# Designed miniproteins, single chains, continued (5), part 35

Each design is a single chain, and the fold is of that chain. pLDDT is the mean over its residues in the fold that is shown.

## One batch from the design tools (miniprotein)

Design m17268
Fold by ESMFold2-Fast:
Structure m17268 (fold): chain A 86 residues (1-86)
Amino acid sequence: EEELKEELIKLLKALKEKAEEAGDKENVEKLEKVIEVLEKEPDLKEAIYKSNLLLDPTLKVSDEELEEDVKEAIENIDLYKEMLEK
């Protein structure tokens, strides 16, 4: 699960960069907090569960600006959250 955790952190950092480009300071701060939680929490399930911000649809980053890989990984994070609830 270390590889999956590293992949999620990379994705969130990329999403943060896109949010910074879009001028979405609020979601940049939220993403920084989520990244911090993932880096400090050794259990991936606990980290994802604590990171409700990953499901926040208020990101100002447009779909057109997101790379296909980033979009796919974001959908994967949503799926992980759903699987953890079931």
Scores: mean pLDDT 59

Design m17269
Fold by ESMFold2-Fast:
Structure m17269 (fold): chain A 64 residues (1-64)
Amino acid sequence: MEKIRAEAERLRDELIAEGERNPKFEEFWRRIGERVAELIEETGDLDLGEILREMAKELIEHLE
């Protein structure tokens, strides 16, 4: 669980950082980050964490 929690927290922080780049969606990115971290912790699946990390990267590439 500790490793899963650490990964979830790291991904949450990355998604929150996206909100800092676009203040219009700051609250949205914060909520998404928190929810994603919660889902990783609930599922206990590190592979899911890796998939979500890649998705976060893809979203970053499409940020304006």
Scores: mean pLDDT 65

Design m17270
Fold by ESMFold2-Fast:
Structure m17270 (fold): chain A 70 residues (1-70)
Amino acid sequence: MEKARELLERAREHIRKAREALERGDIEGALRHAQEAVELLGQAMELDPSLEDEALRLLGEALEIVERAV
């Protein structure tokens, strides 16, 4: 069984990659990584609702990247 914390860590990794893509001017790459992070955060919250506050904070970071990319 995949652990919710593992999904949360994978989401953090995608958020980091999205920021790196933005710094390179790779807007499409940034959006793809941000979208993947959003999906992983949703799955983590479904598996462990106690992670909701942390997942929502990371969701805010992913949405900030999307806003900066468009």
Scores: mean pLDDT 82

Design m17271
Fold by ESMFold2-Fast:
Structure m17271 (fold): chain A 58 residues (1-58)
Amino acid sequence: PELSPREAAVLNLLAEGRSQAEIGRELGISPATVSRHVRRLMEKTGARSRAELAALLY
């Protein structure tokens, strides 16, 4: 509920083990934009790494 629809989509794909390039292709955005969303998700959740961020979904 706290995440934007785009942020939620990025988080779901990260939890599935998708790369930034794969997420960008799936969502129609650049890998740089994916990286920015990952950083924002880490800030919102307090996660310190991509692995920790992905673990929060499960």
Scores: mean pLDDT 77

Design m17272
Fold by ESMFold2-Fast:
Structure m17272 (fold): chain A 108 residues (1-108)
Amino acid sequence: QAVEAYNEAIRLNPNFAEAHNNLGIVYFYQGKLKEAEKSYKEAIRLKPDFAEAHYNLGNLYYIQLRFDEAEKSYEKAIELYSKLNDEESQNNAKVAKVELSWTRQNKP
């Protein structure tokens, strides 16, 4: 259980966007989707250019069938990843673009 470690990191540094993002991931895999959403949104509040947090929020909305919100989150993640010139960020942008395409196809 990693939740305690991330909560301790947040207690020591509440502005640590990475810890909030990681806590969101743990909650997501536990099926605690509301807590995951709050954690990802806090990570984005602390670091608005945090591409990974926008991408994770997009995945969260997609699983909840909240396709309009998922679309916006994926678009922001793609924008942010595409501004980075490293191979990992460019690959992450390509993955998010595929998820965005599926999201648009599934919108009512």
Scores: mean pLDDT 84

Design m17274
Fold by ESMFold2-Fast:
Structure m17274 (fold): chain A 58 residues (1-58)
Amino acid sequence: MEEELKKFADEAIKTAPDYLRLAVEIERGNYEKALEDMKRAGLSDEEIEEFKKVVEEI
C-alpha cells in the first residue's frame, strides 16, 4: 500500500520542485532530518546523498 505511494513520490521528487522543501530543512541545519524525509518518500540511499549534496552545494 505505502509502497505504491512512495514509488510515485520518488518519481515526483526527481522532476518536481519538492526538493525546495528539503532545501529548507537542510538550510535549517536539519540535514539528518532531511535525509530521513527523503527515505520516507522512498528514495534510495544513493539518491538521498546525491540530492542532499546538490542542494547543499547550490
Scores: mean pLDDT 60

Design m17275
Fold by ESMFold2-Fast:
Structure m17275 (fold): chain A 119 residues (1-119)
Amino acid sequence: MEAERELEKLKELLKKVEENAESFNPQALAVVIRGVAEAYIVLAELPEEERGALLAEVQARVDELVANKDKEGLIKLLKELIERTREAAEEAARRNKVEALRAARDAVALGYRVALALN
């Protein structure tokens, strides 16, 4: 099924991001965290109000961790978001949400490419 193929591509990308998390500087971590959060929003199909609130909450947590020079906290936040995104992706695949899976993968891929350029 097409959704299963898109799910596996997204899972492979999320695994690559997680495996490389320790190599990222805090600015790169902030960017990839945002990409994963945007992917989660697309996959979970959150209403507009909940999307804004979640992005604001994630951004506030990132800003605090960056200000405190807490790289370990940034990595922990990234791993938590990856896990939530993987769960949402598996649900999206069960519902045959191919376009949501593609959009989520594009969001993670963009964040990852920008993070690599910042490193």
Scores: mean pLDDT 88

Design m17276
Fold by ESMFold2-Fast:
Structure m17276 (fold): chain A 70 residues (1-70)
Amino acid sequence: MIPSEEVKELIDKAAELYREGLKSKDPEVRQKKFKEAIELYKKALELSTSPEIKQMLENDIKRLEEELKK
């Protein structure tokens, strides 16, 4: 099982935004990056048919939502 090209691109972009957010010292930049990453992960989740990938995406979304809860 492999994700579609679109799902893979969304996941890669979301992961990049997440990493940028984690390394940012600016709360505004961090929040913006995490929100953008969540949106891309949610799009990937909607398009994904793989249970394993869905689980990974759900975990990533939950982790980012916890980061934004502050």
Scores: mean pLDDT 79

Design m17277
Fold by ESMFold2-Fast:
Structure m17277 (fold): chain A 55 residues (1-55)
Amino acid sequence: MEISEEEFYKLIAEVAKLPGSLEEKAKKLIEKAEKELGITFSLEHALEILRKYAP
């Protein structure tokens, strides 16, 4: 599957807007990325991505 940068950042943005803890958002990012893009992350990596996205 060809992963566009736009699609990846869109998923991050969608997850970041959800209510809940940063950990809950990280778990949802992993789930959506695996389901929609066919890629997976560790929880630690997903947390770092969300922290960099949210100033």
Scores: mean pLDDT 74

Design m17278
Fold by ESMFold2-Fast:
Structure m17278 (fold): chain A 120 residues (1-120)
Amino acid sequence: SITLTESGGGTVPEGGSVTLSSKISGDVSGIDLISWWAERPGEPLRLVASISGDGKKTYYDERVKGRATISIDKANSTAYLNLTNLRVEDTATYYSVAFGLVDGVPRLVFGQGVQLTVVG
């Protein structure tokens, strides 16, 4: 009943910036947490950032602290991950993940992933 549709990836230069977007479809009232995860080449899937459903609490992984901003536009039902001062190691498939009650059941809902390639 909830779907996440990501956009905003592609090939970007090192030192540049990118905004990844996740459009949330369905009932957003049960969402407790939105997070972004990165699947980097040769690494396990790792949490990048999270934001509470009320927008009041955020978390950032140490690799992106000071370079990342996570936000949610509730009126447009869209979550954003803005990354600045991009590094080649930011190259990854990025997944948005929603956690909350979906049809009365606690669930993690994954988007399909968006590819970001950072070139030096």
Scores: mean pLDDT 86

Design m17279
Fold by ESMFold2-Fast:
Structure m17279 (fold): chain A 69 residues (1-69)
Amino acid sequence: MSEAEKYAEKAREAILKGDAEEAKKYAELTAQLGGVELAERAIVEAYIESGDVESAQAAGEGLKAGLAK
């Protein structure tokens, strides 16, 4: 498992727990190492499995802020 994939799993777990801050942190790390698409996919999968919309939205916002474009 790559480091980016490991952080993607951490972001997903944080979403499942409802921990928006951890989800955001790990999603940003996933985007930096494996690209934004990998991070977004992990968030979407967590959405489907948990229904934790608020944590997933917070993580997505963090990714967009991190791009700063």
Scores: mean pLDDT 68

Design m17280
Fold by ESMFold2-Fast:
Structure m17280 (fold): chain A 76 residues (1-76)
Amino acid sequence: MSEEAKELLRRAEELEERARKLLEEARAAGDEERVRDLEAVLALIREAKRLVEQGRLEEAQALIDAAEAELERLEA
């Protein structure tokens, strides 16, 4: 696997861990909107990981960047 692919997978895994922690918090708070948004972020991360494995690194990067921006919004 290339250096670029390894970095994208590392970023995806970091975002996945952050999203899971926020999802647990949102569920405990009863915030249904935040739960739905976080589930959508996790779906983007899973798709990005699949794209990395297929060598579609530009598309994977776009999804990782989108997931990161959405997580930062949800952490605010």
Scores: mean pLDDT 86

Design m17281
Fold by ESMFold2-Fast:
Parts: sequence; C-alpha cells; structure tokens
Structure m17281 (fold): chain A 69 residues (1-69)
Amino acid sequence: SRELALRAARAIAEALKKGPLSAEEVREILREHGIEHDFSDEELERIGVAAATGDLELAADLILEALER
C-alpha cells in the first residue's frame, strides 16, 4: 500500500542521515516494513536517491512502480 511505501521511504531517509546505504541495506529496510519483492539493485539505488533528496512521495512511487513488475 502507499502508506507502507511512505513509511519505508521515511525509514530509508532517516537511515541515510547516518551515512550512505547499500542496495542490500535498502532492501532490508523495505522488508522490515513488510515490503518483500525481488527488487533489482538499480531499483533500490533509485529509491535510495529519491529518499536522500527528501522526496518521500517520489521514493514511495518508485517502490510501488517496482512492485508492479
């Protein structure tokens, strides 16, 4: 759901304040929020970049877009 995606995006943004995240670390944060999917590393990197810029709506949209595959 969009609410879960936004919560995950916020958690990723908070983690990024402590330092850069690997694709595996982004995947783990998504999984902790109930979002389990076969994300590509490229998809996880794009989500991380959006969260890092503070655009949580874009990060959530990217999560939902990846889930439609």
Scores: mean pLDDT 83

Design m17282
Fold by ESMFold2-Fast:
Structure m17282 (fold): chain A 69 residues (1-69)
Amino acid sequence: MKEVEELLKRAEELRKETEELSRKSYELDEEALKSSPEKGKELLRKSIELGVEAIKKAVEATVLLNLAK
């Protein structure tokens, strides 16, 4: 069952990456609220980009977990 172990390991890696990206996105949102309108707009743009990447990785992790069943 090495294949199951590899799938679970990859899913765990993707989960950690998702958590890190979500945290960074949240930090950028917080900073945007404290920033000037011009800087805030740029920070919000980056936050959205990180949020999208987090969703993509979360979906990949879910697929791998389902395959590991």
Scores: mean pLDDT 82

Design m17283
Fold by ESMFold2-Fast:
Structure m17283 (fold): chain A 98 residues (1-98)
Amino acid sequence: SREEIEQQIAELEDKLRELMKKRKEYLKRGFKQEEFSLALMLAQAIELNNQKTADYYLAKLRQSGLTEKEIKELIELAREILDVQKKLAELHLQLRRG
């Protein structure tokens, strides 16, 4: 129902707020804004199965001096953010079409 979709949107908006809080915590730990941008681009390239673009952004993250563990941590956060944004876009589209 419409009410179920609206509830799912509210829950995903809460999840996105929590992920944005985690991003702020990472910045406080010394991660750079540019590194988050690279991780988001890498996560998008992986989702689109664009190996060449993924390899390019992975190389850029390594060049910034991040460890493999730190890169994995940023990619995980970036993937969660993209997944929530994708689900929100799909649910908003359902509300507009139904």
Scores: mean pLDDT 87

Design m17284
Fold by ESMFold2-Fast:
Structure m17284 (fold): chain A 63 residues (1-63)
Amino acid sequence: MNPFELAAQKLGLPVEVGKRVYEAAVKLANSPVQPDDPIKAIAELAGVPEETVRRIVAAVRDL
């Protein structure tokens, strides 16, 4: 289980949400085009709210 999936589980969110956020973050990191708002870009790619992305990212930092 990756840290984003673990963070989602810790927050009481589906593990699948954490997996989508992780996949979106990896796609963004490998893109030559860097967005001005990475949280918004990840939210759009993962199909989850921006607030959900912020909560997962914060929880990953606390792991």
Scores: mean pLDDT 79

Design m17285
Fold by ESMFold2-Fast:
Structure m17285 (fold): chain A 89 residues (1-89)
Amino acid sequence: SEELRKKAEEAIKRLTEAADSGNDDEAFQAGQEALRYASELMEKGDYEGAIEIAERLIDVANKIKNDLVRGVMTLGAAVILATARNKLE
């Protein structure tokens, strides 16, 4: 699903910019949007796309200073990553 991957990429870009600027509200919104697109990629059987988005979310979460926002993004991405990897194996 090229369209979903592009939307997820745009959400991750906004998340990265929000994390770099310390905008917790925008980081939370963009992170939740990226998690939704990763879930939709899984529903469509694009497990590789879901894995890529989840891995990038975990990487960006390390830049988020707000403990709650970072925790929610890391947990959500980890669940998607584990689920998508299980579908490939």
Scores: mean pLDDT 85

Design m17286
Fold by ESMFold2-Fast:
Structure m17286 (fold): chain A 62 residues (1-62)
Amino acid sequence: DVAALRAQAERYEQGIENARKAKELAKTDPDAEGLIENYEKGIKMLEAKRDAYRAQADALAA
């Protein structure tokens, strides 16, 4: 279902936005060194999933 794939991609996009905001806040906290690396890994994983779901939706819509 194209709509379900697009909805899931949008959910990942929201997760990416929230993780980026959390990463920026972590940069202002000297005790949060390890959290920045974890946010970067999480963002990359969410971006890959978002892009995969968008590609699947586009393929089904064609």
Scores: mean pLDDT 82

Design m17287
Fold by ESMFold2-Fast:
Structure m17287 (fold): chain A 68 residues (1-68)
Amino acid sequence: MKEELEREIRKGVAVLHIAVTLVSARNAGLPEEVIKKLEELLEKAARSEDPEEAEKLAKEAAELYKKA
């Protein structure tokens, strides 16, 4: 039970991190190509049942933001 809840929390945190990155990118006026890629990462993370995959996608989102 607790391990399953921990996995859900980890995924939720990763998804939230991508969402915050996306909002920051929009507010910073980053290129549409970057915005679209961040939206794709957010959608993929939200659909994933694997918290490790969601966390990996969150790191990719952060790197995209830093490169822009």
Scores: mean pLDDT 82

Design m17288
Fold by ESMFold2-Fast:
Structure m17288 (fold): chain A 67 residues (1-67)
Amino acid sequence: MSKEELEEEIKKIEKKIEEIKKKIKELEEQLKKNPNDKELQLELQLLEGMLALLEAMKEYLKKELEK
């Protein structure tokens, strides 16, 4: 992967991270109104998992870019 390809991939991941963070905030607000909503709890857990994976991928790609 070229340096330019790595930089482009990092930008894509950063945009996805921002989108997921916005969704997490919206779900947290909905969950405050409906704390026993199992579906909202599951959605929040899934988005948190996706966020963790994307952050790990971003760190990996940034490390590769610095080589």
Scores: mean pLDDT 83

Design m17289
Fold by ESMFold2-Fast:
Structure m17289 (fold): chain A 77 residues (1-77)
Amino acid sequence: MERILEDLRSQADELVKNAKELVEKAEFYAKQGKKNEASRYLTAALLYLSMAELAGADPETIKEIRERIKKVEEKLK
């Protein structure tokens, strides 16, 4: 059981890492005015973030990434 819990924790951490990397790419493309590319990375980031939340990632970390996503969405208007 310990190994399964460690694997789940590792999965949550990896999903958080992937969500952060996708948000960084979305921020990069948004800054360049590439709205389509930024939107695609933003959608992928939201998916990974939702999976991370379901996997038991830290709620404060989820909140911070979600706020970053919201700021990117505002830049894409």
Scores: mean pLDDT 80

Design m17290
Fold by ESMFold2-Fast:
Structure m17290 (fold): chain A 66 residues (1-66)
Amino acid sequence: SSEEIREAGREILEALLAGKYEEAKKIIEEKKLSKLTAALAVIEVGEEEGIPLEEREAAARKVLAL
């Protein structure tokens, strides 16, 4: 569901901001998300949490590179 994707996006964003890239990759794989879906979820959740655009874009780029 969209709610499950959003919650996964939050977990991925938190892992990326903490520098835990292997944890972020594992969440994406365990939730069976495409990297694009994960990157979009990270951008959306980051916007809702007031994270600056530059940091949201950097996090999304990291997801695509995992």
Scores: mean pLDDT 84

Design m17291
Fold by ESMFold2-Fast:
Structure m17291 (fold): chain A 110 residues (1-110)
Amino acid sequence: DDRGVLIAEADRILRELRDRLPPEAQALVDQMLATRDAAERADLALQLMDLLRGAAPVGVYLLLVAAGRIDELAERLGVSKESAREIVLVLLEDRGASDEVLEAARRVMK
């Protein structure tokens, strides 16, 4: 379940970073972690991107990718879909994501 791998990695990243975010962003992360629906999490992820103004963690991007909303991710980043895919992969590699996560991301975005 490639989408499940990305959601699990996103949840891990968001839990790790939660306490370093401003209080309004922490509230959105808490809602995302409590919500079981991928589409609802993606809507909250878009709200978090808007709030953080380009400082959003890659976990937010993974929720949009897992929800099939990479076109919206690209639009919010002001880049092409191809560039958004590259940005996600580079950020995951820089973070030291596992081969399982990287391969799941490649398959879901292609």
Scores: mean pLDDT 84

Design m17292
Fold by ESMFold2-Fast:
Structure m17292 (fold): chain A 86 residues (1-86)
Amino acid sequence: LAEEVAKLLVEAHKALEEGNREEALKKFKEALELAKKLSEDEKKLAQLKAAVEYLEELEKEGKATEEDLKDKEEAEEKLKELEKKL
C-alpha cells in the first residue's frame, strides 16, 4: 500500500515533467486518498507528503485558495517535524 502511494507520486512527477499538470494533480490526489489506508504512522507521513505535493501543484496552477495555502504551510511544518523523528 505504501509502495502504491510512492508509485502514484512518481507518476505525478513524470506528468509534471511532461507538462501534464491536470494528470499530475489527479495522481497526487489519488496518492493522498490511498495514503489514508496505511497504518497510523505511515498514513501520517504519506498523507503529509501527498498533501504538500497536491497543494503545491494547485498553487502553481493558480487554483489554490487562501485555505489551501495555509494547509500547505501546516502540512510542510508537520512533515518536517515527523521526518526529524525518523
Scores: mean pLDDT 77

Design m17293
Fold by ESMFold2-Fast:
Structure m17293 (fold): chain A 66 residues (1-66)
Amino acid sequence: MSREELDAEVGLAIARMLYALAKKSPNKEEQLELFKKALDLVRSLPQTPEAEAFRKEIEEEIEKLK
């Protein structure tokens, strides 16, 4: 595994954890901050099909909270 591949996998895993925390938060402001952090992280990663699909999911959740 190359460094870029490892960084992408780790970054995506962290973004997924942020997403899960956001989904479980009872506070709309906290949810929005966590989703934005997950989105920013995913956007910084190599754009694999998995990362692109997850980015869209995060964007949809942010749209619902605005």
Scores: mean pLDDT 79

Design m17294
Fold by ESMFold2-Fast:
Structure m17294 (fold): chain A 77 residues (1-77)
Amino acid sequence: MITLTFKAKDINGNVLEERTIEVPDDPEAVKQAIIEAAKEFKKNPNVKSLIVENLPDEYDEALEEASKETGIPIKRE
């Protein structure tokens, strides 16, 4: 298990919402967790970007794929 912290930010970079979850240490599980978090945060029209903390470097491709799939900019801190 890895622990990921998501921070949903507005256009000015203010944190609107924060969520911490535990995810299996598996690329597909990590990608799906990021996609699900991004879809939930997108329900708030003030959310313009998502930051993921504590993401291991090996999952950078999962981050990019999730960003493309959800249409929200998702970045590592």
Scores: mean pLDDT 83

Design m17295
Fold by ESMFold2-Fast:
Structure m17295 (fold): chain A 88 residues (1-88)
Amino acid sequence: SAAEAMAAEIAASFAAMVRSLAKTVFPENPKAQEIAKELEKKIEELRARAAAGDERFPLTPEVFERIAELSKEENEEILKKLKELEKI
């Protein structure tokens, strides 16, 4: 339970950082906003699973790694698109 809550909190903190970056740097960029929303949706799903105590989706070390991978992939895609826009 505590581990699930911690994993969800770490993921939520990362998502908040991604949202803040997208809104601050490119507030009118719909693609960056879309990626941020997709990440938030996935994190909210994990939070709901953790809150419900659904043991089918425990936030184990392997799930922590998957959350980190997902967050990294989404962040890299946002950064890639932001760099592409910055060159214009």
Scores: mean pLDDT 58

Design m17296
Fold by ESMFold2-Fast:
Structure m17296 (fold): chain A 90 residues (1-90)
Amino acid sequence: LEEEIKYYEKLLAEDPDNIEAWIKLGVLYYRMGDEAKAQQYFAKALVLAQVQGKKEEAIKTLEELKEEARKAGDDKTAKFLDDAIAALKS
């Protein structure tokens, strides 16, 4: 978890427009129990997806992560991702 967070934070320092990295950091913080940071990272991903016209790509990434969470038995993370998808579609 900590190494993955460090990796994506470095990736965002080099490319702050990387929507996938914002989404993955949101999921990692949510799994760590930091729901406030998770919401901040997801909100940034949502804004970038709208600005860049990449809503479909962001939704696809969120759907893939949601299925991974469900396969792992992490229904709480899957529900959080489902809510993020609904927000992006709105």
Scores: mean pLDDT 80

Design m17297
Fold by ESMFold2-Fast:
Structure m17297 (fold): chain A 55 residues (1-55)
Amino acid sequence: TRREEVEEFVEALADNLRSLGFELPEEVKEEIIEALLKGKTDEAQKLLTEHIEKF
């Protein structure tokens, strides 16, 4: 399903970030998933960027 595709994408992204020393909290992962499912790609990118920039 679309949700499964988005969840797999976000988990892969989180794993890549973790290997680079960035932690993506579960709450933020869920927000990004929901934003992507609603077609709010800009919002999802903003959420990700804000968390990366905190490191």
Scores: mean pLDDT 79

Design m17298
Fold by ESMFold2-Fast:
Structure m17298 (fold): chain A 59 residues (1-59)
Amino acid sequence: SKEELIKKAEEDLKKGEELLKQGNRTGAMVGFSEALKLAEEAGDEELKKRAEEGLKKAR
């Protein structure tokens, strides 16, 4: 469902943010990329923007 995609995207976004805080940029990129894919599938533009910003910060 859309709600499950959004929840998973938010979880992956949080994991990416945590890895970035730990200096694990490669791991953060994976988390943000997964969040972006799920946000796109859900059609959630705000989550998509947050994931894209995360990717820019990670690399």
Scores: mean pLDDT 86

Design m17299
Fold by ESMFold2-Fast:
Parts: sequence; C-alpha cells; structure tokens
Structure m17299 (fold): chain A 64 residues (1-64)
Amino acid sequence: AEAHFERGLALLTEGRYEEAIEEFRRAIAEDPDFARAWEMLGVALDELGRHEEAAEYYARAAAL
C-alpha cells in the first residue's frame, strides 16, 4: 500500500495525474483504511477537473 502511495505522490508532483490515480487506486485496493490515499486520489481528480468525484473521495477519507 505505502509503496504505491509514494509512487502516486511522485507522479502527482510531476503532473502525471492519470498515472497518480492508478497508483492511489492500488494503494486503496491493498489497504482500504489508508485515509491519506483516499485524500490524494481526490487531489489528483481535482487537478483533472473531476471535482464531484474528488468530493466523494475526500468524504471517504474524512470518515476513516
């Protein structure tokens, strides 16, 4: 989980948002309680203009 999360952060920093989303999804698949991964997936979605989807992921992160 953490290794995928760290790759996602690196990709997000590089502006590679779709690839960052894939890595954060892998982190969540391995650890569904990884609140920070849910939050960062939301950030990547916001960067792509997918604000409604991002809001759902932020809400999930806050509930964990």
Scores: mean pLDDT 83

Design m17300
Fold by ESMFold2-Fast:
Structure m17300 (fold): chain A 87 residues (1-87)
Amino acid sequence: EEEIRKKVAEIKALIRAGKWEEAKALFFELLEKYNHPKKELAKRIWDELVERLKANKDNPEKLAVGIMLALAAVDDVEKSILEQLKK
C-alpha cells in the first residue's frame, strides 16, 4: 500500500513537471507489477493522452485539461489496485 502511494506520488510529480514520457513509463510499470485487469486499455488511453499533451505543450488551456485527465487516470488506477489488495 505505502509503496503504491509513493509510486503514484512520483508519477503525479512527473506529470506536473512536464516529464510525461517518464510518467508514462512508471505508470505502465505500476500496471504490469499489479497485473491490472484493464492494463492494455489503460496503456492505449495513456499513449493517446501523452501524445495529446505533447501536441498541446504550447497551448496552456489544452495542456491544463490534459494534465487534469492524466492525474485523474492515475487516481483511478491507484484506487483500483488498493481495492484489489483489500480482498
Scores: mean pLDDT 77

Design m17301
Fold by ESMFold2-Fast:
Structure m17301 (fold): chain A 80 residues (1-80)
Amino acid sequence: MSSLRERIEQLVKEIRELEEEFLRKVAEGDWDGAIRQLERMVELYRELAELYEQLGEHDLAESYRHTAETLERYIDVLRS
């Protein structure tokens, strides 16, 4: 089984790939596709927060929770 650190690294990599995909969708004018990438990023940031909480890194966990909430707010604005 991979370490918790390896899982965190995998999630961070996936988030970066979703960010690149988001920018590509925005450049193409595909706002529905862009929103879908943001929704996936919210899920991954929440998972990162949970993993950091388990590691006792409460400040990092709170930071990632805040990032997820901020992205959710952006999704609401983009859909409104």
Scores: mean pLDDT 86

Design m17302
Fold by ESMFold2-Fast:
Structure m17302 (fold): chain A 81 residues (1-81)
Amino acid sequence: SAVEELKREAEKLAEAARAGDEEAAREQLLKMMELGEKVGLPASVIAGYALRIIGHLLDGDGEGAARAAEELAEKAAEAAK
């Protein structure tokens, strides 16, 4: 399901962010945004989490980026019916 794929991409983003692999983390973020749309998350929610993740990556805060990605996946799971 799109929710399970989003959780998987969030886990990959968290790993990349913690490893300092900003390029891989950004690629995973783009996939998470696409999956968030497929799940039916509001565009404002997707954009808000994307900005938080990008901000943490720019600051070198891999743990902050990982946490924000995990929160986005949780929002997607809550939205799925």
Scores: mean pLDDT 85

Design m17303
Fold by ESMFold2-Fast:
Structure m17303 (fold): chain A 113 residues (1-113)
Amino acid sequence: ASLDRAIDNLIKMAQALAEALRYGGRDEAAEKVESLIKKARENKDLQYALDALRVGLEAILEADDPEVYERFREKLKEAGITTSVDESPEAFKELLKELYEALKNRVKTPSDF
């Protein structure tokens, strides 16, 4: 189903974030993301998958480490997630900020009607 595919893709993105965070030495943040991924898989719950992505994005943006951003991009490519990963480092960072704010605030767009 489309929902199951969405959950799987969100889990893949969150897993890439956790791996990038571990590469950057942010083990505590990676463990938090991995815990939420486990709950998302066990419960087939979109909210846990979104929370995993939000927590991971918050941690990577707080770290603001070019090596961690590059590792995340690399892991996204390995997972088959190619959308925007070939953008400049600055454009990629801005995309991550926009995704984080959307997840944090759960702002409904007019298109959600």
Scores: mean pLDDT 78

